# Ledger of designs, part 99: designed miniproteins, single chains, continued (3)

Each design is a single chain, and the fold is of that chain. pLDDT is the mean over its residues in the fold that is shown.

## One batch from the design tools (miniprotein)

Design m11647
Fold by ESMFold2-Fast:
Structure m11647 (fold): chain A 60 residues (1-60)
Amino acid sequence: MSEEEIRAVLERYVSLVPPELQEKAREIADKIVEEAVKTGLDTVDAIQRFAEELAKLLAG
């Protein structure tokens, strides 16, 4: 799985977030992509982790 693939998927989810939260959502996405590249994290696991962090952001 490629870094580019993970980034593209997460970027699409960021675009669906309310405008007020897009900046923070983008920061979370970038952090997850960086970690996935370093550790070989699976695309599905990266998406799940992003969703979890995004849920915390939206709840808070």
Scores: mean pLDDT 78

Design m11648
Fold by ESMFold2-Fast:
Order: sequence, then structure tokens, then C-alpha cells
Structure m11648 (fold): chain A 88 residues (1-88)
Amino acid sequence: HMSLREAAELALRAGVEGVREAKTSEGLSHGIAAALKGIGALFLIDYRPETPEEVIAEDIRGGAEAALKTGSKRAKELAEKALEGAES
């Protein structure tokens, strides 16, 4: 099954794809927010191992939800996988 690290990487990738495919300033802002949440989750995994798993999962969900708002099809596909990994 997908690890939280894999889910965080998917949230980051979703944000990056959302930024890349952004056609509006709103879509760009959502993509940036998604990428920052993904980076934040990865930082907690690598440098703050004492962080509760649920806190990391919340950052991944927040990132994925932001990526879904970008309007990018690729961001949506990656975000849906990130949500699945965070909810398991």
C-alpha cells in the first residue's frame, strides 16, 4: 500500500502540475498552496519524525484539495491518488 511519503510526493507533484497548467491567477495560487503543503509534509517526515501520522496526513489532504482547485487534469489525477494514500 502507498506510504505517507509517497502520498506527500504525489501532493507536491499535483501542486507543481497545477502551477504548470495554470490558466488563471487563482489556479496558480492553488497550485502553489498544494506544492507548499506537499513540501511541508515531506519536511515533517524527513526532519520531524516525532510528528503524529495524522498531522502529516492532514497536510497531504490540504495539499491535494488545493490541487483539485487548480483546474489541471494532471493535478487532479495526482491529487486523487494523494488523497487515497492519506485516507488509508
Scores: mean pLDDT 86

Design m11649
Fold by ESMFold2-Fast:
Structure m11649 (fold): chain A 68 residues (1-68)
Amino acid sequence: SGAEKLRELAAELNKDPAFEAEIVGDDTLVITDKGGVPRLVGLALRLIGDYPDFEVKIVGDKLVVTVK
C-alpha cells in the first residue's frame, strides 16, 4: 500500500543524519533537512521521479510527501 511505501521511505531517509523524516497521520511524510531548502529541492525532484503515486511539495522549509 502507499502507506507501507511511505513508512519504508521514512525509515530509509532517517538513516541519513542530514535528514529528519516524520510520518504525520497515515498518509503524509514531512522531511526536514539540515542543509535547508536547496537540498530539499534536489530530494523533491528525485522523489517525483521515483514515486509517481506520491504528491511531493515544498511547504516553507519542509518537504511534504502525501499518498495520492
Scores: mean pLDDT 81

Design m11650
Fold by ESMFold2-Fast:
Structure m11650 (fold): chain A 74 residues (1-74)
Amino acid sequence: MERRRKIIEAAQVENEGRKKAAEILKELGMDELARRVGMSDIETAIQLAKSHPEAKEAVEILEKAKKEAEEILK
């Protein structure tokens, strides 16, 4: 069933985006924010990262992952 495949693919894209964003946050020394972003859903992760100006690169990665996942689900 192609719909279940799309849901799984979208979830994988969001998970990879969160992992990549968390890795960048750890490189910036924001270990606590990285853990929260990695454990949250994509929308909550974006909001958490947006509250920290230094996390701009992580925000861009998360927003791109969310957009790609939304395109897969169309």
Scores: mean pLDDT 81

Design m11651
Fold by ESMFold2-Fast:
Structure m11651 (fold): chain A 66 residues (1-66)
Amino acid sequence: GPFDHIPKEEIIKEIKEKFGASEEVAEKVAEALRNGDGKKAVEILVKEAGVSEEEADRLLVSLALK
């Protein structure tokens, strides 16, 4: 998928550092991105990490541009 070039552990670290999310939430987001499900990743960030949709979308764009 579009995020396969980024190690899962790097995605987890960025989510934890940028949003203060737990390891469990960050792992769920990383798994959704690995499955190519950006919509699910945004939903997890909004519901479980308290991130806005705009902030979640910015993260996905940033990760895709790495």
Scores: mean pLDDT 79

Design m11652
Fold by ESMFold2-Fast:
Structure m11652 (fold): chain A 59 residues (1-59)
Amino acid sequence: SRSEELLREAERLERESLRRYLEALEQYDATGDPAALAEAERIVEEARKQLEELEKQAK
């Protein structure tokens, strides 16, 4: 069903975004580079927008 498709996409997005987020945080912890922190913030914002679009499709 459409709901099952949307759930699978949301789960995939969450796993990928979490992995990237953790990688960016690990880089920040290792280097203290503000660019790594900015990348983590960008990943969160991008994932939020993508999840909102999926939610709109689910209704």
Scores: mean pLDDT 82

Design m11653
Fold by ESMFold2-Fast:
Structure m11653 (fold): chain A 55 residues (1-55)
Amino acid sequence: KREELKERVRRLLEERGSDTPLSEIARELGVSVGTVSKAKREIEEEIRREQEELS
């Protein structure tokens, strides 16, 4: 459903850095900033949960 978008956002954050502006990611993916913001928030929650198990 939206998993492909989340994966692409994750890759861009890995390549460009976690501080990359949402507008820059949105431009590269051809989507709205709001869409990227939602995807990034979900990714950060997933990473936080994974970090809790690995740490």
Scores: mean pLDDT 74

Design m11654
Fold by ESMFold2-Fast:
Structure m11654 (fold): chain A 100 residues (1-100)
Amino acid sequence: MIGSYEKGKALYKKYNMVDYHGENGQGAKGPSLLGIGDTILAFTRDLVGKDFADAMADIIRNGIPGTVIPGFSDDQLSDKDKRDIASYIVYMEVKNSMSY
């Protein structure tokens, strides 16, 4: 769901995701979020009927196995806030894809 990308941007910065993925998702300590649609598809190949924001929210909740990316519990960051962050990630991906 793409709706609260502005709130998602604020939360992305508040929870230091910029330190892992960069301000525009270009990568830093963690993986680039450019091409994240392919990464989500690889992690969620059995994701029948779920939208991209739901898949991203699950990844934010659980972290990324084998990386320095921590999971954020619902006590730290609500499901709604995770979905808002997912909406911002989608926004960054679409925006960066239009550059090339």
Scores: mean pLDDT 59

Design m11655
Fold by ESMFold2-Fast:
Structure m11655 (fold): chain A 64 residues (1-64)
Amino acid sequence: GEMEEKKKEAEEAARKAREALEKYGLTDQANEIEKKVKELIEKGEYEEAAKLAERETVRAISQA
């Protein structure tokens, strides 16, 4: 269903964020972002989780 698709997109965004941050050696930032994304997924805020993962990943890389 639509909710299952949104959850999958959020989980995929989180995975891409971790991969990107780990490539730049930003493991601490990857852990912090993953924690925030998991909190949003637990609340059912899948769209916000995906957006946060993308936004914070770009921000962290820009500061590296």
Scores: mean pLDDT 82

Design m11656
Fold by ESMFold2-Fast:
Structure m11656 (fold): chain A 55 residues (1-55)
Amino acid sequence: SPAQAALDAVRAEFLARYRELFAEMDKETDPQKQAEIEAERARLSAEYDARVAAL
């Protein structure tokens, strides 16, 4: 369905962004930089929720 296709597209977009962010988090050992990555993850999650809500 068009609605399912739209949701799948949003999921694919954010899955790629989450994977990149998680890879960065796994490699980072500096606590300050880890906090920055965690803040970015929180922003990404809020953006995902907003995009899904707008569908």
Scores: mean pLDDT 85

Design m11657
Fold by ESMFold2-Fast:
Structure m11657 (fold): chain A 87 residues (1-87)
Amino acid sequence: MIEELLQPERERAYEEGVRAGEELAKRSEEELEEKIEELERKAEELLKLAEYYENVLKDLNRAVNLRLLAELLRVYVEGMREGAERA
């Protein structure tokens, strides 16, 4: 259910990532790598925060929302890597 509800958002995030990755790779490979690393770190931080809300605060709704945001960021980064390969 949650996965199906996010399918259009996942596709959009991936496509935007591909375009951003391709454009950034053409400008600066170093800047692309720094951006990917930054976004991956942010996604990891969101997942840790989600675990805190779920396990410590027992706020399942907040935990789910944080995981969904982290997942969208990861999909965007996957798109960026694909775009970079096309550049």
Scores: mean pLDDT 81

Design m11658
Fold by ESMFold2-Fast:
Structure m11658 (fold): chain A 65 residues (1-65)
Amino acid sequence: SEEEKKIEEVYKEHKEELEELAEKLTSEDLRVKGEAAMKVNEIADEYGINPVKLTDYLLKLLEEK
C-alpha cells in the first residue's frame, strides 16, 4: 500500500532514531516505553502516517532481525 511505502521511506530517512525508539517500545520500564510511544506518535503525525501502523512496522523489524 502507499502508506506502507511511506513508512519504509520515513524509516530509511530516520533509521537510527526509529531503531532506538523500537527498542525502547519493548522496554520493561513502563516510563521508557511510554516516552518512546509518544515520540513515535509525534513522528507519525508529522509525516501523516497512522501511528499504530508505524509502531507495528518497527516492532516487526525487531522480530525479523
Scores: mean pLDDT 81

Design m11659
Fold by ESMFold2-Fast:
Parts: sequence; C-alpha cells; structure tokens
Structure m11659 (fold): chain A 85 residues (1-85)
Amino acid sequence: MQQIVQQSQDATQTASDTLSSSFARAVQTHTDSIVNGVTVDGDGYLPIAQETTNSIVRATGSNPTQQQVAQQMQDSTRGLQQINR
C-alpha cells in the first residue's frame, strides 16, 4: 500500500515540476484517487483512478516525461486493483 501511494506522489511531483498545469492537475486527481482508494474506499475510488489513467495515457504524446508519468499511473492503478480483490 505505501509503495503505491509513493509512486502516485512521485508522479504528481514530476508532473507539477516539468509538465503543463492541465496535465499536472489530471495527475493530482489520479494521486488523490489512489490515496483515497487505499485509505478510505477502494471500490469508490478505483474507477476514478482507472478513468484518469486512461485519459492521461490517451493524451500522452512522445514526451518521455509524460510517458513515464503515464506508466507510473498505470502501475498505481493496477496496484489498487490488486488490493481491492
């Protein structure tokens, strides 16, 4: 659980420092859904994490930092799915 939260927080930090404000806000929404999914309600927040991850993956171009953040979001979402099984 702590590893998934850390991955999401790392993704948010990278996005806020190096990417557009709209991309950074989407990553922040994802990170909030992972944290709440782990600590509050996995079933309620998992769909938000999945939708945010899918949106970022579709929006991700050839920028290596965007691709890295998208991968971290996919890994965090999969981790949350495994916890809620």
Scores: mean pLDDT 72

Design m11660
Fold by ESMFold2-Fast:
Structure m11660 (fold): chain A 91 residues (1-91)
Amino acid sequence: SLKEKLEELIEEALKLAKEALELAKKLLEKAETLEEILEAIALALRAIGLELEVEKLKENQTEESLKKAEEIKKELEEIIKELEEKLKELE
């Protein structure tokens, strides 16, 4: 059903948001310059914003909400990739 697909996508997106925030915390702990600190904060704030957006989709069971949940999931995956790449560059 539409509801079950949406709930699954929201759960997956929320798990990715949590992973992104843990990685952003690690990046912030390793940051040595103001620029690196600001980059870590910016990525963390973006992940938090996407988490809040995906949680709001629970209230609206439409095809548009499914598309939005998929887009949010992809954006969180991109944030995680950027965080992982930045963490590797700091070592």
Scores: mean pLDDT 87

Design m11661
Fold by ESMFold2-Fast:
Structure m11661 (fold): chain A 69 residues (1-69)
Amino acid sequence: LGNPLSARLRAAGETPGPNQLPGTVLAIIDTYAGQMARIHIPSLNQDVWLTAAQAQGLQPGDEVLVTFE
């Protein structure tokens, strides 16, 4: 799996597409480089970091689909 490109809200019962993994937004954090979203991906047992532009309108606790390269 390549680098994470974007995340969006997962619709109820939505099946992940190609290069997509389900995750949960853990936090939205203000950093020196701008606002970042921290998303946990259970299938990888890893967190990914996305910019505000890659994770628009997301809030902590949101169920999401993360798209990878």
Scores: mean pLDDT 80

Design m11662
Fold by ESMFold2-Fast:
Structure m11662 (fold): chain A 70 residues (1-70)
Amino acid sequence: MKEKLEIEIEAGVLMIEAAVALVTGELSEEEFEEIAKLVNEAIKLAEAGKLEEARKKLEEARELLERKLE
C-alpha cells in the first residue's frame, strides 16, 4: 500500500510540474499530452500491483519532462 501511494503522489507532483510548464509556455500541448500518457500508464500499472513497472513509467515521464525543458 505505501509504495502504491508513493507512486500516486509522485505522479501527482510530476503532473503539477508539467501543468506549470504548460501554462508558462515551457511545454507545448502535445508535449504535455505525451507526459500525461506516461503518467496515466504508470497509475494503471500501480493499480494492477505492478509497482516496479509503474516506477519505470514515472521515470520515463520525468526524463521526458526534463528533456523538453532542456
Scores: mean pLDDT 82

Design m11663
Fold by ESMFold2-Fast:
Structure m11663 (fold): chain A 74 residues (1-74)
Amino acid sequence: SDRELARAILGGAIAREAGLPPVTDAFSPEVIEAYRSLTEEQRKRVRERARAAMTQAGLDPEVVDEVFEELEKL
């Protein structure tokens, strides 16, 4: 689903920003902890990269915004 792909893309963007090995889910415990350690500026870059990746794949970047909002509420 687009949501599962958005979670994978966001997870990868977080892993890249935090210097972690490749990951496939933004909602894994390791990725959530990595995301919490990021600055506001780093979180903005992660979101922008994930949105760009969705757009490049021909998918709706708003799905990333939805997943990102859910991650921030954790």
Scores: mean pLDDT 79

Design m11664
Fold by ESMFold2-Fast:
Structure m11664 (fold): chain A 74 residues (1-74)
Amino acid sequence: SAQASRQAIRHVRQAVEHERKGKEALAKGDFAAAAEHYRQASEHYLEAARHVSDPETQAALERKAAELAEKAAA
C-alpha cells in the first residue's frame, strides 16, 4: 500500500541520518554517541523491513540492520 511504502521510506531516511551522525561521532572519537546512533539506525532499518513485501528487499534491510547492530556493540 501507499502508506506502507511511505513508512518504509521514512524509516530508511531516519536510518541513513543516524548512520551519518554515527560516522561523524566516530570521526570525533565519541564512541558512545557513535554506538547510540548505529543502534538507532539498526532499529530503523528493521522497522523499514517490516513495511516492505519483497523478500529480497526485506532481507537486504535486515542484513544492513545486523551490520549496524554489530558496529553499535563494538
Scores: mean pLDDT 89

Design m11665
Fold by ESMFold2-Fast:
Structure m11665 (fold): chain A 90 residues (1-90)
Amino acid sequence: SAAAAREALRNRLILEAMAVAGELLYLRLKAEEDPSVQPELDRFLAELEARRAALKAASSPEVQAMLDEAERLGRELLERAEAELRARRA
């Protein structure tokens, strides 16, 4: 059904955002230990922003809202996971 397809898309976008959050966290933590990684982190962020902007521009308002939600959830997950990992290393 159309409703099931929309739910599947929303869930996929959220899972993709979570995977991206994990990669970003890895690069952030690595850049803190090794400054030579900073250009790789900067490129990853620039490419991610460009891809998200292009995808959003090509999407319907309904899909744009799903993308915005997925991006927000990924950001929140990244912030919480980073705080937890730092607490464990203290």
Scores: mean pLDDT 85

Design m11666
Fold by ESMFold2-Fast:
Structure m11666 (fold): chain A 61 residues (1-61)
Amino acid sequence: TVAVQALMRGTGMSREQAEEVVRLVEEGRYEEAIELLMRKAGLSREQAEGAVEFAKIMLSM
C-alpha cells in the first residue's frame, strides 16, 4: 500500500501501473519492473532503478 502510493506520487503513474510495479518487485522480477517504469512512466533507467530500490525498502518495512 505505502509502496504503491509512493510510486504514484514520485512517478505520476496510475494506481494500476504502480500496483503492477510493486507486484513485480514483490516477485523479485526487478528487470521487468525497471522496464515497465521506463515504458509506462517515461523514466530513465537510473530513475527506474531508484524507484525499484525505494519499493524494495518500503516492502521490507
Scores: mean pLDDT 78

Design m11667
Fold by ESMFold2-Fast:
Structure m11667 (fold): chain A 117 residues (1-117)
Amino acid sequence: EEEKKVQEAIEAIRKGDLEKAYELLKPIDPMVAEAVRLALEGKIEDNPEVSPEEKRALQLAYEKGELGAIYALMYALMKNRDPIRPVLYALLTYYLKQKKYDEAASILETIWKLRKQ
């Protein structure tokens, strides 16, 4: 069920249909949904499923690219947490803002594979 929605969201991103991607991903992964919404609307709203530090990483990725990924990495290491997924969320935001939809779709595929492990 979720697998099919994620594949449909990946195709929506490749076509530049970020509204459809957001609706498909919203019930599955709130971080991925916020990355897509930020690229679509240019702002993040308060979402209790996303921490303030995670929102900061996405905002930095949107505004300053690679600095968002660095922030995500540093924060995860400081909290003794896995840094891979937070870095991928930041990179997803960066590629979506750059309208590099094929690269963004590839990052989402990677996030989904790691989520299943």
Scores: mean pLDDT 80

Design m11668
Fold by ESMFold2-Fast:
Structure m11668 (fold): chain A 60 residues (1-60)
Amino acid sequence: SLEDAEIRLLFLENVKEAMEFVLEKVNPQYREQFTAQVEREMARLDAEIERLKAEIEKLK
């Protein structure tokens, strides 16, 4: 439903914000080691957020 999709979008946007916050606090030596993996995971999350936004627009 539209409401379920909107709740899921809000959840994903908050997860992304939390991930960005954690990356800012992570020790630089570990951040460098995992940069490629983190970037890939964030790109996947961004793609999922965009798909969900498109689905919400279809339901309106």
Scores: mean pLDDT 77

Design m11669
Fold by ESMFold2-Fast:
Structure m11669 (fold): chain A 86 residues (1-86)
Amino acid sequence: AKELIEKAKEYEKEGNNDKAAELYIQAGGILLAEEKYEEAIELYKKAYEIGNKELQAKALEGMGLAYQLLGKFEEADKYFEEAKKL
């Protein structure tokens, strides 16, 4: 995950926000697999901030899954519903 986050920051500096968002989403997925749910949420939030609509939807779905795995079901539902609107 760390290498992907470093690459994402570099793409962000270059103004390639969509590529940066893709890498943040990929790193978030790795962190979910490692049960690092709060760290995954932070990466998905970053991807949501800088990505296009498709990447924003993926980031919201990732946040929803992370909150669900944390047992925060009401928060998870909010993110899943927001993703469906994009």
Scores: mean pLDDT 85

Design m11670
Fold by ESMFold2-Fast:
Structure m11670 (fold): chain A 60 residues (1-60)
Amino acid sequence: MSPEEQRAADRAFLTHVGLRLLRAGASPEEVRDRVLALGEAMGLSREEAEEAFREALARA
């Protein structure tokens, strides 16, 4: 898998995690903190993690 494909998959995974937490009733603040922490652990930038969180909010 290319680095670009892996990075896209990692971002999609973060969005999915955020969406599941929001739909389960977690607060946006709690979800943001968790998504940012997970994104950092996965090697994503803060900007990419913030984007994944915003996509989760838009879909919730």
Scores: mean pLDDT 84

Design m11671
Fold by ESMFold2-Fast:
Structure m11671 (fold): chain A 80 residues (1-80)
Amino acid sequence: SRAAEFERQIAGIAGAVETHLTHLKAEGVKEATLTITLPDGNVITIEIKDGEVVGVEVKGSFSEEEKAEIEKRIKEVAAA
């Protein structure tokens, strides 16, 4: 189903973000821009400042509702 496919996709995105944020925190990096390119060509850009996620930009073929859910899940996985 579309919902199951989207949840699988967003779980993968969230996991990648968590891994990168953990690495940045371990290295003491306070400002960074993470760019995640998905196999379908969609791009997610995450801005980090003072060790926190301050911006999420989703570019590609996602609906507005799907983009909002991706942003929400990324902010949640960043542990606020």
Scores: mean pLDDT 77

Design m11672
Fold by ESMFold2-Fast:
Structure m11672 (fold): chain A 106 residues (1-106)
Amino acid sequence: MVEEARELLERARELIEKARELIKQKKFEEALKLLEEALELLEEALRLAEEAGDEELLEEVREGLEELLEAALELLRSIEEKNIELINRTIGLILRAIGLLLQLEL
C-alpha cells in the first residue's frame, strides 16, 4: 500500500511537470488532461495513505495536491482565448484539488 501510494505520487508529479511544459507550448487542452490524470492519481494515493495511517505519506500527498493546484492556476492564467469549456474544466479541477486539501485537515 505505501509503495503503491508513493508510485502514484511520483507519477502524478511527473504528469504535473509535463503539463507545465505543455502550458509553455500553449497546448492547454493537453496540459489539462495531464492535470486531470494527476488529480485522479493523487486522490487514489490519498485513499491509500489514509488506509495506511501514514502521516508522512499524507504530507507528501498534500504537497502533490499543492503542486497540482499551482499548475492548474498557471494554466487558468495562461489561457489566451475565451474557451469557456476549457476554463470551466480547469476551474472544476481547481475546486476538486481544494476539496481534497480540505479533507486532509485533521
Scores: mean pLDDT 84

Design m11673
Fold by ESMFold2-Fast:
Structure m11673 (fold): chain A 64 residues (1-64)
Amino acid sequence: SARAEARGELARATAPPERLALLEEIAAKLNEIGDKIDEYLKKLKKAKTEEEKKELKEKFKEEA
């Protein structure tokens, strides 16, 4: 609900600057990981051969 979201925002806004920066860094890292997973899954969906799937897995592992 909008009220729960507003309370979350307020809690973040009242945190010390150092803690808020750490939370933002963690959130950014999680978003980055999520984007990489989403891209990998989209490529896997298009891959039909085991060779293509293996190549995508190796590339994802190297980028992770």
Scores: mean pLDDT 69

Design m11674
Fold by ESMFold2-Fast:
Structure m11674 (fold): chain A 62 residues (1-62)
Amino acid sequence: MKEQLIAEGERLVKLGEEAYKKGNYNVAKSLYQTAAELYRQAGDFKGAEEVEKKLEKLEKEE
């Protein structure tokens, strides 16, 4: 179960990066927020922290 949460989080981070590259910042932000939550639920606090840094950068570019 936890491995599945981490895998889904990783998938959402990749989708968020693609949305970011396309200029879809709102979509990227939503995907990163969901990924961070999945990482926290799985106990992967380092993964969540890395995604939160991506969110911080998105907020500054807006």
Scores: mean pLDDT 80

Design m11675
Fold by ESMFold2-Fast:
Structure m11675 (fold): chain A 56 residues (1-56)
Amino acid sequence: SLAERIKKLAEEDLTKAACLLLLNGHTEVVKKVSELCKEGRLEEARKLIKEAADSL
């Protein structure tokens, strides 16, 4: 499923995971992920992406 692919990408390629969420209308989540990444909070960014994927 798309959700499973995004969760795997959250661990392997954060940028691709975020892009897939953006293409599926999760713009607000992607903004928060970007902010977390700029702060170096990568594990929190991954968790947020995975939680958003569960909502697909």
Scores: mean pLDDT 83

Design m11676
Fold by ESMFold2-Fast:
Structure m11676 (fold): chain A 82 residues (1-82)
Amino acid sequence: MSLEELAEKYEKKIKEDPNDAEAYRNLGDVYRNLGKLEKAKEYYEKAIKLDPNDKEAWLNLAVVLLELGKDKEAEEYLEKAR
């Protein structure tokens, strides 16, 4: 399955269940792999808002923030992932 097909799959899933935190995290992962860092950030932020105990979502958001040059913000999110 291509990254674009995975994005469509998870976008359909969140359209059916807008509170599916795991689907938002997975969509963030797909967009990060596509190099669409701003979209990845938005989906990871939604994932942690729905499930603040998802340490993987916090860690992945921090990585995206580092890739965007937002080092100070990334540092705060890395502490949440520990």
Scores: mean pLDDT 83

Design m11677
Fold by ESMFold2-Fast:
Structure m11677 (fold): chain A 55 residues (1-55)
Amino acid sequence: SAALEEALRRVHQAAQTAGIDAARATARRLVAELGLSPAQAAQLYAYLDALEAIA
């Protein structure tokens, strides 16, 4: 969905510019702000978990 794509773009940018903790805070805010479903929120958090595991 467009909302999930926008959320992924914004958390990716936050991770690059401000680090993983800022990206997680951004993800929590965007789940509420964009009205992401539980499944979409899970995809967003899984992305961040994968990103943290690589670091």
Scores: mean pLDDT 83

Design m11678
Fold by ESMFold2-Fast:
Structure m11678 (fold): chain A 67 residues (1-67)
Amino acid sequence: SRKKYSITLPSVTDEQAKAIQEALEKTFDAEFDITGVAPGATSEDRGVGLSEVNKAARDLVEEQGLD
C-alpha cells in the first residue's frame, strides 16, 4: 500500500505546501499531507519543518531501495 507522511512547514503558504506535496508524490509514489503554518512562524520552527522534509525524503529513498 502507499505510505503516508505528514509534514508541517513553517511560514509556507497553502499554494507552496501543495506544490511541495505534488513534487514529493510524483517523485516517491507516496501520499504526503503537507501543512503550512501561520506566516509569523519563528526561524526555529522553519528549521524544524525543513528537517522533517529532508528526513521523509531520506526515509523514502531507503525504504523503496532508491539511491
Scores: mean pLDDT 62

Design m11679
Fold by ESMFold2-Fast:
Structure m11679 (fold): chain A 62 residues (1-62)
Amino acid sequence: KLIKARATKDVGPSTPAVLGLKKGDVVTILKVYSDGMAVAENEKGHVGLVGLSDLEILEVIE
């Protein structure tokens, strides 16, 4: 089960584990953690950590 989301703001990668985002970027959420972080993949195939508060949920895909 996959979740599609869009970045609501620009987010720079503060560490190598964090996925850098530009406002309007569409990402696929692969896993959600209880602390409000998620693992997501961008349209270029890069995988990293994102904050759920920085994302707008677009759709849920199985």
Scores: mean pLDDT 76

Design m11680
Fold by ESMFold2-Fast:
Structure m11680 (fold): chain A 80 residues (1-80)
Amino acid sequence: SEMEELREGALKAAGAELARLLGAKTPEELRRLFEEHRERVEEAARLLLEAALEEDEARARELVERALEEARRVAEEIKR
């Protein structure tokens, strides 16, 4: 299941970026925050998956930037 592996990779990448933006958190706290914001983390992962499959480098870059922006918005909401 190549698609399954790509989706899992994208989800891990999105989660890692969100964890980086949130700073020092315990694994339990990160898991709780990821579950509370699951739909938005999944949306960031979807954009990263689309970028990975995109042949146009400029379009792929735009998709990555959108994914990173979604992660930033989630981090900002958590910090509020």
Scores: mean pLDDT 81

Design m11681
Fold by ESMFold2-Fast:
Structure m11681 (fold): chain A 83 residues (1-83)
Amino acid sequence: VEEAIKIAKEYGFEPLAELLRKAAENGDYAVLGHLLEVIGSILEKKGEKEKAAEFYNRAAELYDQAGLPSRAERFRKRAEELA
């Protein structure tokens, strides 16, 4: 979460950093997974493929915890494609 917050701030997405903190505090795994997916997408678009893959894998873990296994598998595959 801290690394995702740092990246959001570095790329000028301060509102995203605040949403990440709130989702983590609330234990909302589905929302936190979605926010990490967004960070992964930003990194992928900036050409940071290895970091994007890392965040997609973290999002997948959170989606599994949220009871969204099909969505988790989708982002695990996307991470694998970028590795």
Scores: mean pLDDT 79

Design m11683
Fold by ESMFold2-Fast:
Structure m11683 (fold): chain A 78 residues (1-78)
Amino acid sequence: LTPEQREELDVEVEIAFAEIILAISKLDKDKNTQLEGYEKARKLAEEILARHPDNEDARRVLETAKENIEKVKKEIEK
């Protein structure tokens, strides 16, 4: 693999991993663990967007993570 091909694969793998983290976190019964999962997905999406600002999949993951972080934080405070 060339460095460019490796970067493309790394981005695809990172996006898939972030999506899996979002899916698993949604099923978590512990709100604190759920929040940690969403924060990890947010951080991964931010790292991808820093390298590829126009990546729509990473932007979608970031938006989804932010929304879920906000919801879980409100639930923890109740």
Scores: mean pLDDT 83

